# Designed miniproteins, single chains: the designs that were tried, part 2

Each design is a single chain, and the fold is of that chain. pLDDT is the mean over its residues in the fold that is shown.

## One batch from the design tools (miniprotein)

Design m37
Fold by ESMFold2-Fast:
Structure m37 (fold): chain A 59 residues (1-59)
Amino acid sequence: SEELGRRARELERQAAEAVAAGDREKASTLYRQLSRVAVQLGDMERAEAYAQKAAALDR
């Protein structure tokens, strides 16, 4: 949906800002939200990529 697409773009911007700020916990949370949105959009490759990104930030 258009709303899910807009939400994904906003979450991407927030995740990039969190990464730039060194806020690993916030970035991880935002990537998990992005993964869920990607699943709802049917983009399984992107969902997996975001989930892996979040997991990497938790280490």
Scores: mean pLDDT 86

Design m38
Fold by ESMFold2-Fast:
Structure m38 (fold): chain A 66 residues (1-66)
Amino acid sequence: LSPVQRRVARHELAKIRDALEEARRLLEEGRYEEAIELLKSIGHNPKDAEEARRILETLEAVAAAV
């Protein structure tokens, strides 16, 4: 990847990681509706808190692997 493409990819990954951290905090606080809306903002559509947790765990694993 070019230096420009690497910067864009890192910036996008940082935004996703920030969103995942915020979503985890919201789920831990019991703020399920806000966690669901945050996950929707990054391209996912969980129907409930349980699905939101499963999506969050999957995305956190992917983000940690990069």
Scores: mean pLDDT 74

Design m39
Fold by ESMFold2-Fast:
Structure m39 (fold): chain A 60 residues (1-60)
Amino acid sequence: SPEEKERRIEVLKESLEAFETMANYLIEKYKLSKEEIERVKKILEKSKKKVEEEIEKIRK
């Protein structure tokens, strides 16, 4: 149903936001180097793309 799809999309979005929050926390807490921050950013970018692809599949 449309309602089930929207709830699933919201869970995916909330999970991604929680992951981004945790990543930012770790960067600040451990004073990550420029190189380490770049690696984290690439991981987040890949995760965002995967979530976007999954949302598109759910909407079909």
Scores: mean pLDDT 85

Design m40
Fold by ESMFold2-Fast:
Structure m40 (fold): chain A 62 residues (1-62)
Amino acid sequence: AQEFAKKITAEANKLLRQVKDPEAIKKLEELRTSAVQAAKKGDIEKAEELYNRMKELAEKEL
């Protein structure tokens, strides 16, 4: 659980570095917080879903 949360945090931070739009950054930060919390609680499926939403949002802003 903790190792997965660390991995999700690192990957989410990499996505945030690629996005320059302030509104998109704010949305990604919200999704990152939710994904990390889900991972810490052991809800791996929810954490992965939220992380995938972050990836889609970041890709649209690139």
Scores: mean pLDDT 78

Design m41
Fold by ESMFold2-Fast:
Structure m41 (fold): chain A 65 residues (1-65)
Amino acid sequence: IKEEVEKIIEKVKELVKLGVSLEEALERARAAIEELGKKHNLSKEEIEQLKKEVEEEVKKAYEEY
């Protein structure tokens, strides 16, 4: 799961570098985490925590780039 989450973060950071909007990047990140959580039968709380972590990383990418 952690490796798959990192892969999602890296892919979204790539989209940020290509000029994708923050809102679009966040939408894609949330959708990817939701799908990952369903595949691994994660709890709702675990899915929400992962969404927050990924959203934080995406926002940092926009501030650094």
Scores: mean pLDDT 76

Design m42
Fold by ESMFold2-Fast:
Structure m42 (fold): chain A 79 residues (1-79)
Amino acid sequence: SKARETLERIEKLQKEAEELYKSDTPENRQKALDLEVEATFLAMELALDLIEYARKQGKDPLEVAKEFAENPELLEKYL
């Protein structure tokens, strides 16, 4: 699913940023920040997809977000 690919990419970017902080230099901090910004935009895209899904189902997006947080397989199934 698109959501699974997006989450895997977010996790990879966050892990790369964490690794860069182990060799804490100004250049590594800038690269880590760029990765964190990219991960944030991907998370925003996922949130928009979740809002659209919730609207289609006639549900509150926050309710759907709680359901998907409790059951991650549902996020993969529906997004």
Scores: mean pLDDT 84

Design m43
Fold by ESMFold2-Fast:
Structure m43 (fold): chain A 120 residues (1-120)
Amino acid sequence: MVEIVESGGGTFAEGSSVTLSATFSGVRFEDSLISWWRQKPGEPLEGVASISPDGSKQTYAPEVEGRFTISRDLAKKTAYLNMNNLKKEDTAVYYAGVFGFDEEGRFVWAFGEGVQVTVV
């Protein structure tokens, strides 16, 4: 069974920086695409950033490009979303996602339970 544990949420001042983390278990982390998604109040779920299994390719939504950075630590099976220069519009529930393989080699598309980020 795949498990995703997110942390780093809270209430932050506009202009501050925060790093969200997500630790993955039950997945072949090194063979899986990791992504961050968010749902703003009253809006649909949207993709924020993704990173390839080998970490060589990163993608970002246009509104966060240049402000947010996604990274991964293979040894810790952890992915990070570094969020710089926070804006009130960044207030959302943030979800770490995985698209790849479980320990038995089955395809997995899963999200964590989400972490609230509020910018005041």
Scores: mean pLDDT 88

Design m44
Fold by ESMFold2-Fast:
Structure m44 (fold): chain A 87 residues (1-87)
Amino acid sequence: SMEEKRKKAKEEGRKKFEEYLRTHGIDLSDAPAGAGLDAVRAALERLYEKMIEEAKSKYDKETAEGFIEGVREAYDEYLARLEAAQA
């Protein structure tokens, strides 16, 4: 069903974003050596936007919406943890 397709896309989007964080978390922190948290946030936001545009180009509207929702949830959770670590 379309609902199952969207649900599966959401799960995949979340997993893909978590994979990028797992493999590039250190790189995102190291790449802007001396630039601090703002540069990490900027790199994370660029990744988020890239994944959204790729989903829109790659999938049909319903699948893309599900995938983007998953990416957004994972992004928001990571950003919240990152901000909490600075508090």
Scores: mean pLDDT 72

Design m45
Fold by ESMFold2-Fast:
Structure m45 (fold): chain A 58 residues (1-58)
Amino acid sequence: EELKKKVKEAFKKLQEAANEYLEAMRSGDPEKVAEARKKATEAYKEYQKAIDEYNKSL
């Protein structure tokens, strides 16, 4: 159950980071776009790690 919760939380953070990235692109500020892209990449890595841990538990 903890692994399922971790996957859901990681996915939620990934969606939040993706939304920040879209907002940064709309702002036209290259620094904001770079920072948001970095956050989205980190969130994606966390999500993949959570899925991998969950799959190994099956």
Scores: mean pLDDT 81

Design m46
Fold by ESMFold2-Fast:
Structure m46 (fold): chain A 65 residues (1-65)
Amino acid sequence: MDEYLKALKRAFELKLKDPNVSLEEIEEVVKDASPAVRRFVIDLVKNSTEEQLKAALKAIDKVEE
C-alpha cells in the first residue's frame, strides 16, 4: 500500500514540479509499480487538471502521516 501511494505521489509531484514533463518521464518514476497501477497513474496525470492533482497529493499526504 505504501509503495502504491509513493508511486502516485512521485508521479503527481513530478507533473506539478514540471508541467512540461513527458508522460514517458512520469511512467519512469512509477516503473516499479504493476502495469495496472502505472496505467491508472498515467491516465490520472493525463486527464486531471493541476488543481485535481494537487488535491489528490494532499489526500495522499494525509494518509501517509
Scores: mean pLDDT 76

Design m47
Fold by ESMFold2-Fast:
Structure m47 (fold): chain A 71 residues (1-71)
Amino acid sequence: SDEEREKLEEELEELERRLEEAIKNGDVATLLEIMQRLLELRDRAEELGDEETAKRASELLGRAVQAIREK
């Protein structure tokens, strides 16, 4: 539903903010938590047919993976 999509978009924005902070602080434990939440969010977005939110979640997941690999 549109309400569920809006909720996912809000959650994605919160995860993006937390991701930026975790990268800045080198907080690997928080990065791993964010990756798990992004995977769950992407799967839910795909189930709802929200391709844009799923794509953005995949992008943020890639950034989190890259940040961990650089450590």
Scores: mean pLDDT 84

Design m48
Fold by ESMFold2-Fast:
Structure m48 (fold): chain A 83 residues (1-83)
Amino acid sequence: SEREALEKAVAELEAALAKDPDNALALLALGEAYRRLGRYEEAVRYYRRALALAPDSAVARRALADALAALGRDAEAAALRAA
């Protein structure tokens, strides 16, 4: 199932981050996996970490804005989209 595949991906990406905590690609992928699981607070945490390592990442900025909007944090989402 999609949920089982996403949970497996989370476990594999968490193992990768345990070896390399500054892996921006793994942080972004974990954010996407948590977003697809509907776990938006976790998604926001990983997207923020990815964006901190790669501040010019339009992908990370848009993903973070979408996750914040899903949490009802519309002012924060709008600020990211305006940047």
Scores: mean pLDDT 87

Design m49
Fold by ESMFold2-Fast:
Structure m49 (fold): chain A 80 residues (1-80)
Amino acid sequence: MSEEELEAEILRALADMYIALAVRTKNPEEGAELVLKIIEEMKKRGYEDLAEEVGQRAIEAFEKIDPEVAKRLKERLEKL
C-alpha cells in the first residue's frame, strides 16, 4: 500500500466512524461538521471520487435522523 492509498483509506475510515457515531448517538450536527472537515481534506488532496461517495453516504445517513442537518450538509458540500 502506497502512502497515497493509506491516506485515502484513513480518511474513509474516519468519515465512516464519524457517520456511524453521529447516527448512534443522535448527534447529527457535530457529526456533520466532522464529516465535512474530512470531505474538505479529501477534496484538497485530490480524492474527489471518494469525497463524493462519502458525502452522499453521510447525507443519506443524516437524513434518517435529522433531515434539516442533512439539507445543510448537502448545501455546504455543493460549495466545496
Scores: mean pLDDT 82

Design m50
Fold by ESMFold2-Fast:
Structure m50 (fold): chain A 89 residues (1-89)
Amino acid sequence: SHHHHELEEKFIIYEIYTFGKLLRKDGYSDEEIEKLLKEYLMKVRGFSEEEAKKLIKKAKEEADSIKLTPSQYTAAVLIAIGEYLDYKS
């Protein structure tokens, strides 16, 4: 029952990890990326500021340790690319 919330958190962490990597490649600073990811999580995904900060911290520290299926990884990456392209347009 709680596994659904855990899976959603892992998915979002990998999504914002990928989004942050794309922004870094474009020359954004770590502080600018953190601010943008926080605004995205709060305004688009409906998280509180404290929840957004925790997700960003987990993305920085734990992304490589997150266990998802190959299809879940692909879906998270595609969503991140979509959000990144929307921001660049």
Scores: mean pLDDT 81

Design m51
Fold by ESMFold2-Fast:
Structure m51 (fold): chain A 73 residues (1-73)
Amino acid sequence: MQTQLSLTGLDRELAERLRREAEENGGSSSLHEGERNVLGITGLDEELARRLLEEALAAGAKGSLVVDGKLIF
């Protein structure tokens, strides 16, 4: 299973927390800081990827999730 999670508009603390959780669970991440923070995460299982997406959306961020080449969100 391949997941690609893209999150935009995270505050710095939340971005660092989600990135750390992703990497602890075998994911790969990239964080680009600018006018808005952009966090990309790959290699998570679907359940964890969905959970991180939901946390980001609850905090006011935007995101998209692709699982096995299909856009889920």
Scores: mean pLDDT 79

Design m53
Fold by ESMFold2-Fast:
Structure m53 (fold): chain A 70 residues (1-70)
Amino acid sequence: TAAQAAKAIALLNAALAADPANADAYNALGDLLAKLGKYEEATAAYNKALALDPSNAAAQANLAAVQALL
């Protein structure tokens, strides 16, 4: 539901406030935003994940996919 998605985003943002270098949390945030159709926000989250971990294959593939939808 939209309420569950909002809670998940809030929890991921809280986790990132506690650990700003958590690449996995940025990738998870990007994936969730992409599922909600928020492709520009998803792109920003994936770019942050890749800035922290350039070898993250999931973030690379997902970034390419959401950019193709913009």
Scores: mean pLDDT 82

Design m54
Fold by ESMFold2-Fast:
Structure m54 (fold): chain A 94 residues (1-94)
Amino acid sequence: SEEEIERIKEGLKVKGEAAEAFKDWDDEEYNALVKELVGYLKHKDRNVREAAAYALGELLKVKKTDESVELLKEALKEETDPFVKESILKALEK
């Protein structure tokens, strides 16, 4: 539903804006969060995919684990949306 999409999008945006809160998380908990957000990159709604890419970009600026980098590389191989691809590439560069 449109309301469900809007709720998911807002939740992803808030996680991106609050990325610094995750800087000191345990790697296991952080990797689980990144994996959840990577799942949203496969969502049927483009706005949800773009919000997830934004959140991942912000999170990886504050904390990078080997698993988080690998998860994004795997997502990049399957992504067909050029704007989402660019966002993932940017997240991996920093």
Scores: mean pLDDT 83

Design m55
Fold by ESMFold2-Fast:
Structure m55 (fold): chain A 62 residues (1-62)
Amino acid sequence: MEEFEKKIEEELLKWDKERNARVDQLMAAADAGDPEAERELYRITQEYFKEFNKKRLELKKK
């Protein structure tokens, strides 16, 4: 059981790293003074938590 959950967590972390690459791009634009990038960064952060939970549930169903 625990070994299976560890593998799911590792796959989610890998997916998270790819998502964080897009977040880094938005952070760079926000640091340059783009207010739309700041709004998108906030929106993506909220969506990220929802997608993360959904992804975890989907992997468990497999």
Scores: mean pLDDT 69

Design m56
Fold by ESMFold2-Fast:
Parts: sequence; structure tokens; C-alpha cells
Structure m56 (fold): chain A 73 residues (1-73)
Amino acid sequence: MSVTAERILKLEKEGKFEEAEKLARDAYDYFMQPESKRLEREVKELREQLARNDTPELKEAIDYLEKKLKTMK
């Protein structure tokens, strides 16, 4: 969210108002996704990180999020 906000402000400073508006709409659409879909993406990203760097902390995070997804039906 903060990174996206900074990018929008940078585009506005550069006079690229239409690009800033499009980025804001894309961010809005992302946050309007169901919580379960956001968690699925987070699990996918963490699994990709785990493939590169196998740490216990990443495994615990993945297990926690997968358990949470399962309880969301």
C-alpha cells in the first residue's frame, strides 16, 4: 500500500495523471478482492521464497496462512 501510494505521488509530480489514476484503480481492485484470494497470493509468494531460502520461519508462516485459509471455507 505505502509503495503504491509513493508511486502514485511520483507519477502525479511527473504530470502523468492518467497513469497515476490507472495505478490507483488497479490497487483498489486488488484490495476489493476477497480476503481468501489475498491470502492465497501471500501463500504462493511465501512458497516461492521457501523454494529459494528454506527457513523454519517461512514454513511456520505458510502453515499459519494455509490453516487460516482452510477455516475461511
Scores: mean pLDDT 70

Design m57
Fold by ESMFold2-Fast:
Order: structure tokens, then C-alpha cells, then sequence
Structure m57 (fold): chain A 64 residues (1-64)
């Protein structure tokens, strides 16, 4: 599940976590599960190195 992929990202190196977050965010956007605004916010957090905040934000959106 997307939730399991997010938990896995927390255990990865920063580079691998960023890549996984980007892939998952794009996948969820293409599936219509998140908005373009939400995807842009998460991608920006990941690019800024705020991986924990990006993961937490995406997790909150998925759990709604």
C-alpha cells in the first residue's frame, strides 16, 4: 500500500527516500488520489530536504 511505501521511505538514505517520495507522489497524482497542489507541496518539501515533513504530509493526505 501507499502507507507501507511511506514507512519504508523513513528507513532509507536521504537520496533513496527522496526518489521513492517523488515516484509515489507522481503515482498518486496520476491515480487521482491527490491534487496537483498537494503533489507540488510534497515535491517542494522533498527538494528542500524536508523529507520527514514531506512523508508526514503525504501520509495525512492518504489517511483522509
Amino acid sequence: SAEEKLEEARTLSPAEATKKLLELTIELYVEGKITQEQSNEILQLALDGKLEEAIAKLEEIIKK
Scores: mean pLDDT 80

Design m58
Fold by ESMFold2-Fast:
Structure m58 (fold): chain A 60 residues (1-60)
Amino acid sequence: GAEEAAEKADRLAKEGVVAALSAKDIERGLQLAEEAVRVGEKSEKGKEAGRAALDAARAA
């Protein structure tokens, strides 16, 4: 459901940020952030989490 999508998006977003920052693996960070956006499309909370992850990965 929407809550599950939001939780999955938040988890993927956090993983993406960690991957981009710790390993300097920006490609992996961006892939996880893009997946978070896709998963989160079914909820506003998920969309916000995905956008935040994408912004963080781009800044890394």
Scores: mean pLDDT 66

Design m59
Fold by ESMFold2-Fast:
Structure m59 (fold): chain A 89 residues (1-89)
Amino acid sequence: SELEQIVKELEELADEALAIASEHLSNEVTSELTQLLSQAIAAVKNGDFEEAKKLLEKARELVEKADVSEEVKEKLLELLDEMLKLVEK
C-alpha cells in the first residue's frame, strides 16, 4: 500500500538520521530526536499526517539548535526535509 511504502521510507530515513545523531550529537539531543522520530512514524501509521508533520518540524528545530558542526547539521536537516516531503500530502 502507499502507506506501507511511506512508513518504510520514513523508517529508513530515521535510521540514517539517528545513526548520524548517535555519532555526533549529545546523548540528550539524540534521545529527544529518537523520541520525536518514533512518534512521527507512529502518527503516520495511524493516518495522522498533521501530527507527523508537527513532530518532524520539532525535530528540525532541535537539530538547528544542536551544538554540532554545520556539515553534520546540514546532513541531518536534509534527511528531516525528505521525511517532511513524505508527510506533506
Scores: mean pLDDT 88

Design m60
Fold by ESMFold2-Fast:
Structure m60 (fold): chain A 88 residues (1-88)
Amino acid sequence: SMEELYKLTAELGKKMGREDVTEESLKNLPASTQAGMTLLGMAALLEDGEGVLKQVKEKTGVDISKILSKYGLAFAIGVLIHYGGLEL
């Protein structure tokens, strides 16, 4: 569900030292902003998906590729890049 995706993304952000990434803040983002973040994550996955996923695992201990759909991966990665948790 989207609620589970927001919760997981917020938890990943917290593990990366990003206290500004909360479930509530993600739920309240405008739909256009959420779409923009998803496109950012999709672009990062297309450019260097292995590097991005490795960085998430190193910083959080979580292999999100095994638990999230393609859409969920793009959203979570885009959010984490936008908030500065991930390097490009």
Scores: mean pLDDT 85

Design m61
Fold by ESMFold2-Fast:
Structure m61 (fold): chain A 114 residues (1-114)
Amino acid sequence: MLTESGGGTVPEGGSLTLTSKSSKPLSSFSLLSWWAERPGEPLRWVATIRRDGSVRYAPEVEGRATISVDEAKNTVTLTLTDLRAEDTATYYSVAVDDEKPLLIFGEGVQLTVV
C-alpha cells in the first residue's frame, strides 16, 4: 500500500514536496513513479525513479521536479518548484512490483496552485 501526504494549496511560483510511504520495502519494487490527474484529462506521467537510482522527468516538469527515495523510511518524494496553474492536479504515487506484473497506486493527494 502507498500512502501520500504533503498536498495542499500553494501560490504560483511556490514549491511543494509530496511524500509517499510504502507499507513494503522499496526493494520490493523495480520502479517508483508519480502521475498527475486533472479533471477531464487522462492520467499523465510526471517522474520515475528506478531501483538503480536512475531518474526521468516529463518534459513539462523537467528542471522543476526532483524525485528521490529514502529506503530507511520506505518513502518516495516528489518536489515541485516554480509551480504553475497547470500543475493543479491529483498526484498518485505508482509502484511496479518486482516479482508480479502489478501496478500499485496510492490513493492520491491534491495539489492546488492559486
Scores: mean pLDDT 85

Design m62
Fold by ESMFold2-Fast:
Structure m62 (fold): chain A 84 residues (1-84)
Amino acid sequence: MAERLRALAEVAEAEGVLEAARHLRRAAEAAAAGDAEAATRHFAEAVRAALDKGLEENPELDREEAERKMEEYIERVGELIRAE
């Protein structure tokens, strides 16, 4: 998991989503240390930062639907982080 979170951080940084990249690096460090709770928390912060930027650039998007899908995604990835 840590390697995947680090790869996502590099992609986020390359795309200019610097806040999300910072949270993803923290998530990767926590996952590498075996702290699944901290890794999940930082991943959730990264997804939220990315969503806020996406909604800012595309105000036509349904925020409520996007937030629901975000929460489902965070829960699913959190399960994967805890399984490793």
Scores: mean pLDDT 78

Design m63
Fold by ESMFold2-Fast:
Structure m63 (fold): chain A 55 residues (1-55)
Amino acid sequence: SKALEAAEKVMKALKVPEEFRKKILEKIREGASLEELALIPDLPAGVLYALKEYG
């Protein structure tokens, strides 16, 4: 989906570690809400904005 692609691109641009990126993308695929994702430590706000814009 465009939302997942945008989130992955933002995380790669911000140098988020690969294993953390995979974990976040999996949570999004499993239906995690923006509110749930916002509670994850060290997740850049840009990822949440990308999901809101393209989801």
Scores: mean pLDDT 81

Design m64
Fold by ESMFold2-Fast:
Structure m64 (fold): chain A 117 residues (1-117)
Amino acid sequence: MIELTESGGGTVKEGGSVTLTRKATGEGKVSSFAWIAEGEKLGPVGVAGISGSGKTVTYDSRVAGRFTISVDQAASTSTLNMSNLKVEDTAVYYGLAFGEGTSTLSAGEGVELTVVA
């Protein structure tokens, strides 16, 4: 059975920083992790992706240079570090994991982030 924990949302001021974390146990082999945002200005969009090895990383152009995704595959943990936040980054963020052949292994209920001017 998969035990999933997501954390790190809330209300932050523009220019601030926040870290979102997704941890799951019992998930099996993970080939890649992604963070998807769904908000008025930003989403729905895949904002960041990383291979399970950490060697391949991608970012949406609107967040490149401000967001950093990292992975600890042994702990099945994906972390999204978000800096220099903009009001347009206001969204619900979903941490996803994909198994062999790109099948989604699990998704949480999402983490709400509100960025205020």
Scores: mean pLDDT 76

Design m65
Fold by ESMFold2-Fast:
Structure m65 (fold): chain A 60 residues (1-60)
Amino acid sequence: SIARAVGYVLRAIGAELDGDYEEAIRALEEALRIAETHLGKDDPFVKKIRKMLEEVKKKK
């Protein structure tokens, strides 16, 4: 469900605050998988998750 994707995004934000970039990346990858499945690749929420994932990867 989309609620699960949102939950993973919140988990990723928490992991970033803790400096756990590996956990943040894993959480965003799960959020992206769920959101793409439900909304499709061109949805604004999916695009936002992809952008967040790329930003976190740059910090690692």
Scores: mean pLDDT 84

Design m66
Fold by ESMFold2-Fast:
Structure m66 (fold): chain A 84 residues (1-84)
Amino acid sequence: HMAAARALRNVAELVEKNKDDPLGLDIAVAFGLIVLTLAIKYEKDPELRKKLEELRDGMLAAHDAGDVDATVQKLREAASLLES
């Protein structure tokens, strides 16, 4: 999971750097979605998988609402779980 955690932290930084760029923000969130979906697919712990699914859904909901800070928070929480 360390590779996925590092990728999610990089995506969170891209989201922050692109907060005023709608296209850049959409692309960064799409990368986060890909990383989270693959992390969920390969996660064997059902409780951790459920938490990652909730964070993925929360990231998408925050992005749809235009809440950049919440989007970044969900990405960083997912990275921290994968580093555990």
Scores: mean pLDDT 88

Design m67
Fold by ESMFold2-Fast:
Formats: structure tokens, C-alpha cells, sequence
Structure m67 (fold): chain A 84 residues (1-84)
């Protein structure tokens, strides 16, 4: 459903913010990443199964792209901190 897609998008955004806030806490960061991977997989499955409107599909793809970019940035920051 569209409501389920919107709820997943919102939860993914929440977890990305939580990952950024916990970038220096190894245990919490790993737990957040595991939950994010599960929700991203679920969102991708729903996009395939539900054949949502082009507008909803674009919103979901934009959210996934933003999440990946932000996670890549926090990953790079964590690597820099570990190297110091």
C-alpha cells in the first residue's frame, strides 16, 4: 500500500539520522545498519510487487539514493576517525 511505502520511507530517514548521530558508537552503529538494510530490502520488494504510481516510485528511489549517499558519507567519516 502507499501508506506502507510512506511509512518505510519515513523509518529509513529516521534510521539514517540515527546512524549519523551514533557514528562513533560501533555497537549501536552496526545495529542501526542491520535494521536499515532490512527496511531497504523491504522497500525494494514492495516497489517490485505493488507497481506503485510513477510519483511514489520516484519518491522511494530518491529516498533510497539520499540514504545511500548519507550512509557513504558517515562511513567515510568513521574510517577517517579509525585511522587517526
Amino acid sequence: SEAELEELIERIRELVREAEANAEDEEKFRAILAELQELVGELQRLLTEEHPSPEMQQRAQAALEEAQQRLDAVGARRQALAAS
Scores: mean pLDDT 84

Design m68
Fold by ESMFold2-Fast:
Structure m68 (fold): chain A 65 residues (1-65)
Amino acid sequence: DERVARFAELLVASGYVVPEGAEALARLLVEAGVTLEELERLIEESRGKSREEFARRLVQLISSK
């Protein structure tokens, strides 16, 4: 799925996700109804924050769907 590939690329580029886990997480986000714009915004807002804080915000985004 092209959307899963784009999500995985963004997750890896963010530095918060390792390449080996990126596709599985990307698929979960697409299935949860997260948009590319929402993911891009989350990554931008997470700049300079810890991986734990990024993960917490990601869970909140999924839970808001």
Scores: mean pLDDT 81

Design m69
Fold by ESMFold2-Fast:
Structure m69 (fold): chain A 78 residues (1-78)
Amino acid sequence: MTEEEAFAAFDTDGDGTISAAELRAALARLGYELSDEEVAILMRLADTDRDGQYDSGIDRAEFRRLARLMGLTEPALE
């Protein structure tokens, strides 16, 4: 599965970000039995944004980093 296909599959509402709930559901579908606390840790590891008081979820670049850390997608060697 490509990174674009994986992102589209995880981003079920099409808003361009992946929420913690969407990430948890997608990982469970892939066979990862993660708790809400473990998903929160993954969200924190993916989120490198230090602007303001709020982050709104995982964007495409953050998802790419998370997917590589977890081996969820084939790395694009291009």
Scores: mean pLDDT 65

Design m70
Fold by ESMFold2-Fast:
Structure m70 (fold): chain A 64 residues (1-64)
Amino acid sequence: SSMEEEMRRINEMLGEAYRLTLEDPEKGKELIEEAVKLAEESESEDAKQNARIARLMVEEIIKK
């Protein structure tokens, strides 16, 4: 897949994980970890940065 397609897919997963965390923090945390793993294994530095930021946002929600 192109880097753009990969980044879009990862961003969609990150958004879903964030949304899910507001309803079910445990499930949201599981999904964010999977999305981050995919992003870290990707060739897209933008996807990696987006995933790292999204993980921090999810962690802040869980701590509240």
Scores: mean pLDDT 80

Design m71
Fold by ESMFold2-Fast:
Structure m71 (fold): chain A 70 residues (1-70)
Amino acid sequence: MEKVERARREYEEVQREYERTVAIAEGMKLTSPKAAGEEADKLIEEAKERLRRAEERYRRVVEEARRLAA
């Protein structure tokens, strides 16, 4: 079951990174909306992609673990 726990931790880390990135990006937009707005949007977009991939990996690991336990 360590594989499932690892995947869960990785997913949680990516979720925290996403939240941190969004907070930083929102701060950048508030401070320098025209200069940092596009950079902030790119950071959020990249973080969303990482989050989506981490969610898919976690799902696959859970499926694999169920197959091995069955």
Scores: mean pLDDT 79

Design m72
Fold by ESMFold2-Fast:
Structure m72 (fold): chain A 69 residues (1-69)
Amino acid sequence: MEEEIDREVALALILIYLTLAKKNLERGDVDGAEASIKKARELADKHPEVRDEVEPYIDELEAQLKAAR
């Protein structure tokens, strides 16, 4: 019932937000990184099929965010 394309789009968007978060952390933009990580988590929670694939990346970036504060 849910479209397969939505799952693929969600995965792509999550990876884009995680990439933005990493770039923001590299630049010292902690607030921007936090916002991007939050959006990635929200999308992963809505799409459990991709959550396992992205969870290690979200965890890594959240750890980096905490270290940057």
Scores: mean pLDDT 78

Design m73
Fold by ESMFold2-Fast:
Structure m73 (fold): chain A 68 residues (1-68)
Amino acid sequence: MPSPVELLRTLWEQLRRELPSLSREQQIAALEGLIAALDTVLAEQPDAPPVVREMLAEARAELERLRA
């Protein structure tokens, strides 16, 4: 079974492919959900791999871009 981190990475990769076909509102909701999940992983696993922080940074940057 993949780790929770690997599952989140796979979900992020899938979401990135689907984002252009979603409405702005749907994109914001999806990114907010992913950010919440990543924050939970980091709270439970402070020593989580750098990829978790990278995904969180990318998701936050995309959310800020959509809100601008």
Scores: mean pLDDT 78

